# Designed miniproteins, single chains, part 102

Each design is a single chain, and the fold is of that chain. pLDDT is the mean over its residues in the fold that is shown.

## One batch from the design tools (miniprotein)

Design m3566
Fold by ESMFold2-Fast:
Structure m3566 (fold): chain A 88 residues (1-88)
Amino acid sequence: MTKEQLEEAKKKLIELYKKQIEELKKQPPSPENEAMIEFLEWSIEALENNDFAGFNVKLLDIVEPLTPEQKEELLKKYEKALEERKKK
């Protein structure tokens, strides 16, 4: 993946996460929604800082589609990374 492709994929993923945050903010407050917003905000920060190996996979999937099996396996790694990096 070229640096340009990586940056474009990052922008697209950040846009998707920002849209999801806005949609969640329109819903009634709940612990689940608050946790999701927090994870999405951290995900945006991590993408901007090129943190978490799992983000490279998300970026690759946007630019060069991954197989369903690769996507599932790497999504699990991404989810674990988000859990480990959770901060108050």
Scores: mean pLDDT 64

Design m3567
Fold by ESMFold2-Fast:
Structure m3567 (fold): chain A 88 residues (1-88)
Amino acid sequence: MADPNDPEVQEKLKEKMYEEVKKLMEEKAKEVAEQLREEAETVEEGKEFALKLAEAFEEKKAEAVFEALVAAYNGEPEEKVIAILEKA
């Protein structure tokens, strides 16, 4: 039935993730940004990424946040992920 390796399933999953990011930005952008900043204060690695992600949430850059999260999930280096957030 639903095959997680099916390109159609992959595209639907991406669309669902993007809609969830948009919903979080509309309903909880400030809360998510504040949480990310608090977590950034407690970590040595990923601090810059967390701060840039918080800024993108506050600025409601849903596409940039989604692309950055996908890149991070795929194991792209932090520098590339941060560049996606900054370019938006």
Scores: mean pLDDT 73

Design m3568
Fold by ESMFold2-Fast:
Structure m3568 (fold): chain A 57 residues (1-57)
Amino acid sequence: GLAETLAVAREIGRELREIGDKIQKGIEIGKKLRKEEGLSGLEATRKGLEEAGLIPK
């Protein structure tokens, strides 16, 4: 029914939000590494994503 469809949509939204949160965390970590370590934008982004758990180390 409609209620079940809305529940599924809410769960998908929750999963997408969790992925978005990890991406934001990766970006923030990358910004800090770029500022503190003087890494290139690409290297800082890669390390940020690794620390956020989005890509393997």
Scores: mean pLDDT 78

Design m3569
Fold by ESMFold2-Fast:
Structure m3569 (fold): chain A 88 residues (1-88)
Amino acid sequence: SVEEIVEEAKKEFPELLKDPALDGPLRKLAEAALEYHDGDEEKAKETVLKILEEASKLPKEEVKKFLNEKVVELETEVAFRLMEEYLS
């Protein structure tokens, strides 16, 4: 579930994710990753953790924007895959 991915992320990156302003972006990222992997929770979790590892290397003020950009990238890829399946 989205909640399980969020809890795992907070266990792996507690210092990064202690900011409540990141709770919304993190939840959206987990939701987008689940859709990207067709509900495969393990793959979605791996994708979220990889993105958070990249975010942990950024200045604190850039983290929220970075997570939101990754959400858009995942949602865009899902939209393209659905369009290709419909046209095939």
Scores: mean pLDDT 84

Design m3570
Fold by ESMFold2-Fast:
Formats: sequence, structure tokens, C-alpha cells
Structure m3570 (fold): chain A 87 residues (1-87)
Amino acid sequence: DRNKEILEATSIVLKKGEERGDEVTGLLAAGIARHLLEQGKSVEEAIEEAMKFFEELRERIEKSKTEEEANRVISEAIKEMEEEINK
């Protein structure tokens, strides 16, 4: 059941984001997990790649000196994610 797999993977990624104190990055990572599942990856593979994306984006945000710069990084990540999904 693809929908059950999507719900499971996205719920796990969202919870991991919350535990790390970054719900916004967690939400974006959940989107990556969904995309990977739709491409035929397993739940485990989707979660692993989504968390790798989470760590990379979090590092980019951490290097931001202002909230405005952090919001820009998030916006750029959303655009990059949309471009990857649409190719």
C-alpha cells in the first residue's frame, strides 16, 4: 500500500525533525521522502535520503546569520526540491 508507506515514512521524518527542533526542515525532508517512494525507493531508503537532505539543509541554515537569510535558504531548498521532482 503506497499511501501507507508514504504516511509511515513522512511521519517518521517529521518526528525526527521535531526531535531536532527544526519542524520546517523536517517538513521539506518529508517531501523528499515522498518523492523517493514515488520513484520506487523503499521506506528505509526514502527515510535515509530524506534525513541526509535534512542534515545538509540544516547546515546551510546554521551558516545563516539572520532569520531573513535562513528564510532565503529555505526558499531556495524548496525551489531545488521542486526542480528535482519535475526534472
Scores: mean pLDDT 79

Design m3571
Fold by ESMFold2-Fast:
Structure m3571 (fold): chain A 77 residues (1-77)
Amino acid sequence: SKKYVQQVSGKLLIVGGQINDDFGYPQKAFDDYSSSYKIFKDIGDQKGIKQSTDNIKKVIPKLKDPKKAQKDFQSIQ
């Protein structure tokens, strides 16, 4: 079903974000986690919403402009 495809896509974006963060690309990680968050929010997956949110909060301090990133994240909540 569409929901299962979206759930798998959201999980893959979290994995992609973790890889990007580990390799020193925190902006790409933030983008991946934000995309994951939007997918999980769309399907109402509370576990996915929490997991993507936790990863977004961890990566924000590593970004070039953490305040802008926090504002960008608030705009999609």
Scores: mean pLDDT 90

Design m3572
Fold by ESMFold2-Fast:
Structure m3572 (fold): chain A 85 residues (1-85)
Amino acid sequence: ARLTVTIDLNGIKLSEAGIESLKEALKEFLESLGATDIKVEELSPTVFKITATFPSLEAAKRAAEELKKFLSSFGFKVEVEIEPL
């Protein structure tokens, strides 16, 4: 299954180092949940798109729930899409 996450910083300002730390943390978090083929794209200075492949639809759903909860706790706007491959 493919997970797509769009993160909007929602007016929260991060330094360049903060953005790099966020991208690294997200990749490590997704890898810890069994993700492969992780891609992080900067759509704009305040909007990021992450795609990752999971071994099952259930694994992708769990990852989506955890990510949305985690990122929303920082005030980010988070959109999640899951596609069965």
Scores: mean pLDDT 79

Design m3573
Fold by ESMFold2-Fast:
Structure m3573 (fold): chain A 67 residues (1-67)
Amino acid sequence: SVDPAEVNARLREAGALVRQLPLDEAERFQPLLMRAALLGDDAAFERLRAEIEARIAALTSPAVVPR
């Protein structure tokens, strides 16, 4: 059995992370994160979270753009 409080916390975290992604990537990652959270697949959830966090960091990194 999966702890409902842990599942709810992970679903909230997944939603917050996915909202920071472009729509195409959000549509790809959201169902995978939700499935991992609902199934209690800690390894898959942590892997996906790390991947999404890395992508968010890359997207928010300052780019040198000459004006």
Scores: mean pLDDT 76

Design m3574
Fold by ESMFold2-Fast:
Structure m3574 (fold): chain A 88 residues (1-88)
Amino acid sequence: AKREELAAQGAAAMARLDEAIAAGDKAALQAVALERIRLVIKVAEEEGADPEKLKEAREDLKKIEEKGLAEYAREKGDLESAEAVEAA
């Protein structure tokens, strides 16, 4: 089932996150975070979430991919998350 496939992908992403944390690789940590966001959007789509909210989430993901997490968080007014990403 699609939910089981997405759960398996999530588990694989968690394993990669643990490896990136152990290595101290901040670029790998950002890549894993982006993959997890993509998986959450996929799950929301399969669960029949509002198409307008899914469109906004996909546009937000695209901005994160283009500008990086810290800049995206600043644009949304989430300065705490932006500072956390920059400090990491």
Scores: mean pLDDT 66

Design m3575
Fold by ESMFold2-Fast:
Structure m3575 (fold): chain A 69 residues (1-69)
Amino acid sequence: MKKLFDAVKEALERVPGVSPERAERVARAITNAVADGIDPQRVADQLVRAGVMSREAAEAGVEAVEKAL
């Protein structure tokens, strides 16, 4: 899981407007969802609706999960 977390965090940090602290928080949420068998797209969509991240950041995070798995 640490390797997946690092990949997602790095992908989010490359998105304009995402702070390192926010990237870490969101990467942790997505990584935990994957560990629990939850669709990472569903969690990303919830975070966008809650105003925690942009749609661009959500897409980058989900793509990083797909490439790592």
Scores: mean pLDDT 79

Design m3576
Fold by ESMFold2-Fast:
Formats: sequence, C-alpha cells, structure tokens
Structure m3576 (fold): chain A 61 residues (1-61)
Amino acid sequence: MEDVEKVSPEEQEVMRDIARRLLDVAREFARTAREVHPDLSPQGLADLERTIAETERERAA
C-alpha cells in the first residue's frame, strides 16, 4: 500500500465507474474528432487514443 490515506471501498468503486465513463466519453470524442477533422489533428488524436488504451489497461489491472 502506497497511500497513507485510504478511501472507502464504496468511493473506490464510484471512482472506477466515473473513470470508465470518462474513458468511454473520451473514446467517443476521439472517434468523432478523427472523422470530422482527420487532417487537422491526426497526431493529437493518435496520442489521445493511445492514452485512453493505456489508462483502461491500468484500470483493468
């Protein structure tokens, strides 16, 4: 355990739910932005999608 202050198990589950919903929204935004403006932000969209995938992997672990 690295945290000195522990959150309640209920708060941990709520935070995980919020994180999952945020990831879903971020993916939807990345997908929409790529379709609407692929020429304007190809690198940024790729970085965003990679970050989402990494964050979801951490949450799954």
Scores: mean pLDDT 68

Design m3577
Fold by ESMFold2-Fast:
Structure m3577 (fold): chain A 87 residues (1-87)
Amino acid sequence: MAMTREVAERDGRILLAEFPALLEEAREAVERPASASRLAALGIQAVAYDVVAAHAEAVGLTELAERLRAAAEELRRLVREALEAHE
């Protein structure tokens, strides 16, 4: 399947639109204990952002790719903090 520029732009916009809700959930997991399955799901979401970022970069959408990578790293940071706070 070819990842076209249009598909990369659409998928990246959808992920960035969903990002504030994921951030809120990840921040809540730092403040209150979250299940291992929920933390795993947040980690998988970060991987999805990295995959779409790689495709965006491949089609020349460098700014979108950087925004998606920043989002992935912030999710990974908060998941790590949640694991450290509530193990």
Scores: mean pLDDT 82

Design m3578
Fold by ESMFold2-Fast:
Structure m3578 (fold): chain A 96 residues (1-96)
Amino acid sequence: LEEEVLEALKRAIETLERLAKEHPELSRVFEEARRTLEEILSSDLSPLQKLILAEASLTVLRMTAYVKGDDKVVDEINRITVEFQKLERKIMEQQA
């Protein structure tokens, strides 16, 4: 499960790197979010705490993309968020 969380965070970082390259006008926002996720990934926080903080970072990015009318970017970020939420639920079920 912890390995699944780390893999999901790594995939999110990879997606943000790709989006920064594909959308130069938003590259600063994607690069900032990517750096935040890399800091979270390397931290000593629990897997659940890492997912929650990563989700918060992605929420800000999603709102920016939504305001700019970039539906494809919003969809990509929503897919990452759903993946994080599935893992959060799985962790909570194992702690019960």
Scores: mean pLDDT 82

Design m3579
Fold by ESMFold2-Fast:
Structure m3579 (fold): chain A 93 residues (1-93)
Amino acid sequence: MKVEVKVKVYDKNDNLIFEGKATTPEEIRELQEKVIEAIKNGAYKVEIEITSDVYNLKVTITLELSPMLTKEGLIETVRAIADAAIELAEKAK
């Protein structure tokens, strides 16, 4: 598997409310939309893990709502991360 994206979404009490994974550009787009809906519906923390054997890459990103990171800012950051992961998956031939 050339690129894998795994996401866990938590509420304000650290209860896991959503978990998903994706390995293709299309699956990453679908996962992104589900994560954005979870954020709109009360998610507080998003953990994103991106792994690739081709790039010898493992990245873990944790994003939490705060006075400095608003709900809109969290959504925009998730979109930026998804776009980067899609590009990595498309180039991993």
Scores: mean pLDDT 82

Design m3580
Fold by ESMFold2-Fast:
Order: sequence, then structure tokens, then C-alpha cells
Structure m3580 (fold): chain A 79 residues (1-79)
Amino acid sequence: MEEEEKRKKEEKEKKAEELRKEAREKIIEGSSKTMEAMLAHVQNSEEGKKKMEEATEVSKKKEEEAKRLMEEAKRLLEE
């Protein structure tokens, strides 16, 4: 009986780890896009400014999604 409960806990931990990995990848994607926009802004301020605004919005969106995934992973581990 306890072995089955241990396996279920391991499955929950594995799922939480996958959610955390997905959240981390989203943060990395947002950061990479922001860096690309910064480099473009140095070369052409008008086009770079537009790219910076777009990258900032995408980064915020991805950061919020990552935060949600991290909270869900935490809840799975705690509850």
C-alpha cells in the first residue's frame, strides 16, 4: 500500500518538475527576445524601439505564464 502512495508522489513530483522546466524555458525565451531587441535598438533606434516594445510585452506575458506554472507546480507538491 505505501509503495503505491510513494509512486503517486513520485509522479506528482515529476509533473511538477515538468511544469517548472516549462516555466524556466518561457523565461529564457522572453529574456532572449528582449536581448535581441536591445541589440537592434543600438543599430536602429526607430525600429529598435518598436522591437523593444514588442519584446517587453512578450517578455511580460511569458513571465506571467511562467509564474502561473511555478505556482501550479508548488501547489501540486504541497497539496
Scores: mean pLDDT 77

Design m3581
Fold by ESMFold2-Fast:
Structure m3581 (fold): chain A 80 residues (1-80)
Amino acid sequence: SVREEIRRLVQELLELDRNQADLERVKEALRRLAELIRAHPEAAREVLGEGAVRGVEAAVRTLELIESGRIKELEALSAA
């Protein structure tokens, strides 16, 4: 079910964080979670709670803005 897919992705993210995993793996898992949240917002809210849903949405939006070049200044500051 969609709820089980959301739980699986959350567990993957927690495991990635625990093991200091590759940032690209984290980005992929966050994008997949955001896709499920957009398609099934009620199921996502039930599984994650409102705070976690907002957190994932914010993180993915930030990644999208960086990749589109709209906030490259943030990447430059991080590299400095």
Scores: mean pLDDT 71

Design m3582
Fold by ESMFold2-Fast:
Structure m3582 (fold): chain A 100 residues (1-100)
Amino acid sequence: SELDEMVEKAKEWIKRNFPEEVAEILIEGLDRMLEAVKEALKNKESLETLKKRLQEIVAETRERLRELAEKHNLPESLLREAESYLGVAAGELLDLYEEA
């Protein structure tokens, strides 16, 4: 599946560009977003409904990233890069859903 290929490539990139602890949180967020997209396709959900679900997953993942950053005194720039990447990934998944 194009969705599965995109997410697997994203996971490989994340593992190479972020510390392991940050990568684990981002990968879990990506897996949750992928599951939401697959369920939306199966149930023929509206784009608006899927967007809200992805926004919830992004918000929860950002909270976990901030908690990790505080606990391990991670650089603010690293947190910003991780949060930015998560937003881009959510947008790409929404675009693929619209094309389906």
Scores: mean pLDDT 86

Design m3583
Fold by ESMFold2-Fast:
Structure m3583 (fold): chain A 95 residues (1-95)
Amino acid sequence: SDIQQQISQRMRDFSRISGRGRDIIRQGRQNNDQNVIDMGQQAMRLVTQGYQLIVQAMNYYNQGDFDSARQYLSQADRTIRQAQRVIDDAQNMAS
């Protein structure tokens, strides 16, 4: 279903963004740049929140509550996009 495809896609997005967030924290530490480290940590917190929203969407989908599943996926999408923006900003500062 569309919901299952969105869940799978967001899980892949989560993994990719999580890797980038860890790389940014590492780069900030190597350069002794506290602002870059803080931004990377903020992105990791947003990624964790997004993952939790995806898990809630999966739980509602498994219960047959497709409207609630879609609402949680929408929230996860916004949270992951916010994390992506923070990572992109941090990469620009780290370069």
Scores: mean pLDDT 87

Design m3584
Fold by ESMFold2-Fast:
Structure m3584 (fold): chain A 67 residues (1-67)
Amino acid sequence: MSQQQAIDRARGTSRVARDEAGRHSDPGDSQRLTDAADRADQAARSGSPAQQLLDISRQTVDIMEES
């Protein structure tokens, strides 16, 4: 996977997590999802290495599945 593909995935994952946070009724789960979305967006914006972006995307998905 290229860095651009990893960035696109992280941005997509961030958007989904943020949308889910906005629909969540539990403040703690909503905050966790928001933090995960912010982390993914920040990593994508800073041009983090592809492997780091993939790891963050996986962690964000895991948080969404736990919520």
Scores: mean pLDDT 80

Design m3585
Fold by ESMFold2-Fast:
Structure m3585 (fold): chain A 108 residues (1-108)
Amino acid sequence: ELAFRKLAEEDPDFAALLLIGFGRSAYKQGKFDEAKRYYELAIEIGPPLAKGIAYFNLGLVYEKEGKFDEAAKYYRKSAEYFRASGTPYGQKLADEAEKKAEELEKKK
């Protein structure tokens, strides 16, 4: 934790990506509340691309919990931040996130 705190102060972009990795590990273990906490921290400190990834992964958690309205909202927020990243990779991820939101909205 001390080493991570120093990393978050010196390289918040890399720290955000590590938090996303920890969240993905927690998600695979079924630790959904822990996964959400890691993604929320990544959103707090990360650049737009990392915020987009973290919001997308929050969408996946809520979708897994059957909370499709919340999942769709997080996928749309993910798309917003992916576009804000200004990268070609972010644009492709934004399109994927919007498609996920639209798919869930059609299941109503």
Scores: mean pLDDT 83

Design m3586
Fold by ESMFold2-Fast:
Structure m3586 (fold): chain A 55 residues (1-55)
Amino acid sequence: MKKFIDPFAPVELEELEDGSYRSLDTGEVFKPDEVAPAALARAPPELQRIYELQK
């Protein structure tokens, strides 16, 4: 397992061998396509706005 930090939302995630990601603070498991929206939901509103502008 590798520690991973989402560059678009500063949430610390642990990369699992099956390709999913586990949150280090909550222990929740996210599939790769779920990571970005889940991380954005937990980011401060200011960061969520910045990430929306970068799309």
Scores: mean pLDDT 57

Design m3587
Fold by ESMFold2-Fast:
Structure m3587 (fold): chain A 91 residues (1-91)
Amino acid sequence: SAGLREAIELVDKAIRLLETTGDVVSALRMALEGLMKALRGTENHQDQLALIGRILSLIGMIFDAEQGRLSKDEALAFLRDVKAYLESLLA
C-alpha cells in the first residue's frame, strides 16, 4: 500500500537523520509519523495491534529522549526493528 511504502521511507529517513546528526528526538518523531501512516493504511487487526504497540513504545521513547534518558544506539536499534517489521508487511 502507498501508506506502508511512505511509512518505510519515513522510518528510513529517521534512521539516516539519527546516524548523521545524533538528533534522537527529531528522528523518533519522524518515525512516529511513519508508523501513524502505516496504521491508517492497515486493515488487518493483528497488524493494527502490532503497529499500536510499536507506536506506544515510540511515544515512551520520545519522552525518555526529551529527558536525555535514551541513547542514540537504543533509538537506532528500535528504528531498525520497526523498519524490518514494516518491510515484512510487504512480503
Scores: mean pLDDT 88

Design m3588
Fold by ESMFold2-Fast:
Structure m3588 (fold): chain A 99 residues (1-99)
Amino acid sequence: SMAEAQRKADELEALATKYGVMDQVQQAFLVAQKALMDSLLNGDSKEEATKKALDAFLKAMAPALSSLPADVAERMRRLGTELVTFAADYYAEQAKKAA
C-alpha cells in the first residue's frame, strides 16, 4: 500500500540522515528511477524494468553501504529494494490503466 511505502521511505530517510548518507540514497533512487523509466519506455516487461532498476540502485548504494555497520547496511538495502520494487509495480500498473 502507499501508506506502507511511505512508512518505509520515512524509516530509510531517518537512517540515511543519522548515518550521513542521504545524498547517496537520493542519488541511488534517481539512477534507479531513470533505469526503470528508460526500460519501460523501451518496451521491457515490468520484471525486466524492475531488475534493471534494482541493479542500478544497488550499484549506486554499494559505496555508502560498505561504510556502514553491517546491520544498518542490511536494513537500508532491504528498505531501498522494497521501495524500488513498489515504485516499479506502481508505475507499471498506472501505465496499464492509462492505456
Scores: mean pLDDT 86

Design m3589
Fold by ESMFold2-Fast:
Structure m3589 (fold): chain A 103 residues (1-103)
Amino acid sequence: SVEELRREAERLTRELIEAAYKGDEEKALEKARRLAELSKVDPLTTFQAMADVAVEVAREDPEKAERAAKNLEELAKKSKDKEASEMLRTVSRLLRLAVDAVR
């Protein structure tokens, strides 16, 4: 269902941001690949879930959001997995945008 996909995308995005913040590159790539698969099923619902979580994290802890965004961007540059890299960049951009919006 759309609701189940939305909840899974939200959970995966939270886990991705946390892994990126902690510097767990392997976990971050795993979560990014899973988000890329959900995006193939329902790109709009997946994108909205990622944006909602990015705003949530930025409101709760903008410094954590900025560090996670930086780590995601650096991991995206190093990764040879193009789909994962694109997802990492998307979440990084959403976090940076969210931080600017909640200031």
Scores: mean pLDDT 91

Design m3590
Fold by ESMFold2-Fast:
Structure m3590 (fold): chain A 80 residues (1-80)
Amino acid sequence: SAMEEVEGAVRSAEQMVKEVEKAIKEYGASDPSVQKAVDTAIKSVERVIKMAREAGDEASVKRAEELLKRLEELRKETLE
C-alpha cells in the first residue's frame, strides 16, 4: 500500500542520514563526495515528504521534515 511504501521510504531516508553523518566523520565535511551525498540525501528526503503528503501520512511527513532539517544543518557544515 502507499502507506507501507512511505514507511519504507522514511526508514531508508533515516539510514541515509546516518550514512551521511558517518561519511562526514570519516572523510570530513569538505570532501566533494560527502557534499554530493548530502545533496542527494536532501533530494531523496524531499521526495519522501511529497510521498507522505500524497498518502495522508501526517506522522511520516513530520518524521521526514525532521530528517530534512538534520540534513540542512549538515549542509551548512559542508559549506563552511
Scores: mean pLDDT 83

Design m3591
Fold by ESMFold2-Fast:
Structure m3591 (fold): chain A 91 residues (1-91)
Amino acid sequence: SIEEEIERLKEEAKEEIEKLLEENKVPEEEKEKILKKFEEVAEEIEKELEEKRDELSDEELINRYRIRLESEIGIVRMYLWALKQERKKKE
């Protein structure tokens, strides 16, 4: 179902973020904050798309959700890039 596909996309994105945070040695406390924020954002995206369900096909809704989740992963990647730059400054 569409609901199962949305849940799968969310879990896959969460797992990718967890892997990125672990590979970059992000402290557990910060990792938990980032993952909690991701879950909250994903839930808000789901609510926004559910409100548009009558305007969008199932395929379009799934594609929009995927793109928005990819954008959130991109934000995490930018955070990790900035973290690496700070670590290189030695201070």
Scores: mean pLDDT 84

Design m3592
Fold by ESMFold2-Fast:
Structure m3592 (fold): chain A 64 residues (1-64)
Amino acid sequence: MFEEMLELALAVVRAVAKENGIPLKEAAESLVDESKGGLKPSPRTELIREALINEAEGRELTLP
């Protein structure tokens, strides 16, 4: 379940980044901040944020 959510979220982040011409990291942070709704960050929100940013950054760094 969590892995499926991360895969889907990463695909959405990449699509948003391409559509808006912004870096993956910025897109990931923007989407997570929106979902936070301005409330105090919870462990779940923090995990999702870190996971999305890490995946986006990891894909950029993993250049063959």
Scores: mean pLDDT 59

Design m3593
Fold by ESMFold2-Fast:
Structure m3593 (fold): chain A 76 residues (1-76)
Amino acid sequence: MEEPVLSPHILKALERIGELLEKAGHRARVESVEEKKIKLTVDPSTSEELIEEIKKIAEEEGIELEISRAPPVPPP
């Protein structure tokens, strides 16, 4: 089986982002991870400031980041 070889940078970014979210009392789902790209879904209550911190971590590690907020409920 082909296993994707993740760079140390993406692993570091995931670790830092995870710790930041845990510290803030929020959780995120990792939707996909590529060598230079991470796609995350964060709690709808996650602050914009926290999202900017997450983006900054990814940018510092040279990783492209796509963040979405999970909807609290589907539309009726």
Scores: mean pLDDT 74

Design m3594
Fold by ESMFold2-Fast:
Structure m3594 (fold): chain A 72 residues (1-72)
Amino acid sequence: MRKELEEIIKRSLETSEKVAELLVKEGVDPDLARSAANILVGELGPDTPVEEIARRALELIESGKFVPRYAG
């Protein structure tokens, strides 16, 4: 159990970092990218493709649930 739990935690952290990196490349603020990545990885799980998690995080940010648009 111990080793399996540690591997799951490690995968979750690695996935969150990769999602945050993708969000930053799309122009998201690094702090918001990290917050969104952590939330979405927790919701969808670390085995979900990084691109799918990043896309959903972008949708939430663009819809104003994390950051309101100036033009909205």
Scores: mean pLDDT 72

Design m3595
Fold by ESMFold2-Fast:
Structure m3595 (fold): chain A 97 residues (1-97)
Amino acid sequence: SLDALLEEVRRLLASSSPADRQAALERLRALYATVQEYRARGPTPMNVLDWAVRTSVLASELFRLTPPERREALARLLAERLGLNPESLDILVRSAL
């Protein structure tokens, strides 16, 4: 559920500022909603690219708001709970500066 995922991510962000934590949780809500929308619609050649770009942007923003030492744990959680590609998430983690 979204609430369970939000709680797990909130724990990963325990050392973050309140502002960064709020911003990260808002990005997570948007990412969850995007994933659910595309799961409901099913893949087409047009929406697969849009879905991939939107999920990559949201995940990238979420990683930048996450402490560096928690980013790999967050990537694993997103792969497990949202079915996002682990290799793609690893690239986004390594690109977060």
Scores: mean pLDDT 84

Design m3596
Fold by ESMFold2-Fast:
Structure m3596 (fold): chain A 53 residues (1-53)
Amino acid sequence: VEATSNATKEVSGDTVTITTPSIVEAAVLKVLAGPNATLEETEDGYKVTTEAS
């Protein structure tokens, strides 16, 4: 399974969304983004949503 090369980052206004097929990558991203970030499982992988800095 390829994690990093399949990650997608999207910025929409005040929201940053990163989608990755790797739960490990998603978990690290959520920790780095802080306690207000959300992690959800989707059909396309794992989605981490946080507020833009």
Scores: mean pLDDT 70

Design m3597
Fold by ESMFold2-Fast:
Structure m3597 (fold): chain A 67 residues (1-67)
Amino acid sequence: MPDQLGFGEIVRTDGATGKSTAYSPEEQKKLYQQALKSLKQEIKDNADDKELVEHYKAVIKEIEKKL
């Protein structure tokens, strides 16, 4: 089963009641794919910042383990 640790729990929060519900596995995968796309773009845009690139690559590896 996909590991849910290391990224934090992906939940939606109802603004009226303050209740949080976990996203479905399909919604979680969609969110992870969007995050991966964003992080890869950030790496491309900030290629000169090796420290940020290293951090983003580590995050990408963690997200890929969850997919």
Scores: mean pLDDT 68

Design m3598
Fold by ESMFold2-Fast:
Structure m3598 (fold): chain A 64 residues (1-64)
Amino acid sequence: SSESVLGMAEGQLFMLKNLPKDSPLFQERVEEFIAELKEWKKEYPEIKEELDKILAEAEELKAE
């Protein structure tokens, strides 16, 4: 459901924010998460605005 997807997205963002940013795995995981969020926006347009907010935070993590 859309609620389950949003919960998973918020959980993944929380985990990524707590990972060491200097890890090579960090950048790969952020890239994978961004790709996943973009696909979820296509599948669940009803939560697109919420996913866009999470995507913006993920893009900020990538920019670090």
Scores: mean pLDDT 82

Design m3599
Fold by ESMFold2-Fast:
Structure m3599 (fold): chain A 54 residues (1-54)
Amino acid sequence: SENERKKAIAEASLLVLQSELYFAEKYGIEVPESELKAIEQQMAELQKQIKQLS
């Protein structure tokens, strides 16, 4: 269904953002505070979408 597709896309997008933060920390790459806050906000929005589509 369309909702299942939307959920899958949201979960994939969340995984990408989580992976970016994980590898930045692992390799000692500094993420600017403004960028970190934007990523955190985007992850929160994706988590909300996943919950609503579940």
Scores: mean pLDDT 87

Design m3600
Fold by ESMFold2-Fast:
Structure m3600 (fold): chain A 94 residues (1-94)
Amino acid sequence: DLTEEEKKKFREYLKKVDAELAADPSVTPETRARIVRLLLEDKFEEALKLAPPWLIAPQLVFLYNNKDLLKKIIENMDDKEAVDKIIREFVASL
C-alpha cells in the first residue's frame, strides 16, 4: 500500500502535469482523450507521438495500477528526462 506521503507527492505530480498541459496548446482535451484511447488499445508508440511520456505517466499509473511505477515517477517528478526514460522503459516491458 502507498504511504500518505507518497499519495501527497503523486497529487503534487498530477497538479504539475495539469498545469503544463494547460500551458501547452498542442495538448488539447481532444488529444488527451485520444491518448487514453490509444493506451487502452495498447498503441503506446502512437500515444507517445501525441504527448511526451511525462504527461502520459498518470494515465499509465491509473490503467495498470502499478505502485512501483507510481513510486518511480514521484521520486523523479522534478526531472522530466528521468520520467521520460521510466515511462519508455515501462512501455517497452508491456
Scores: mean pLDDT 77

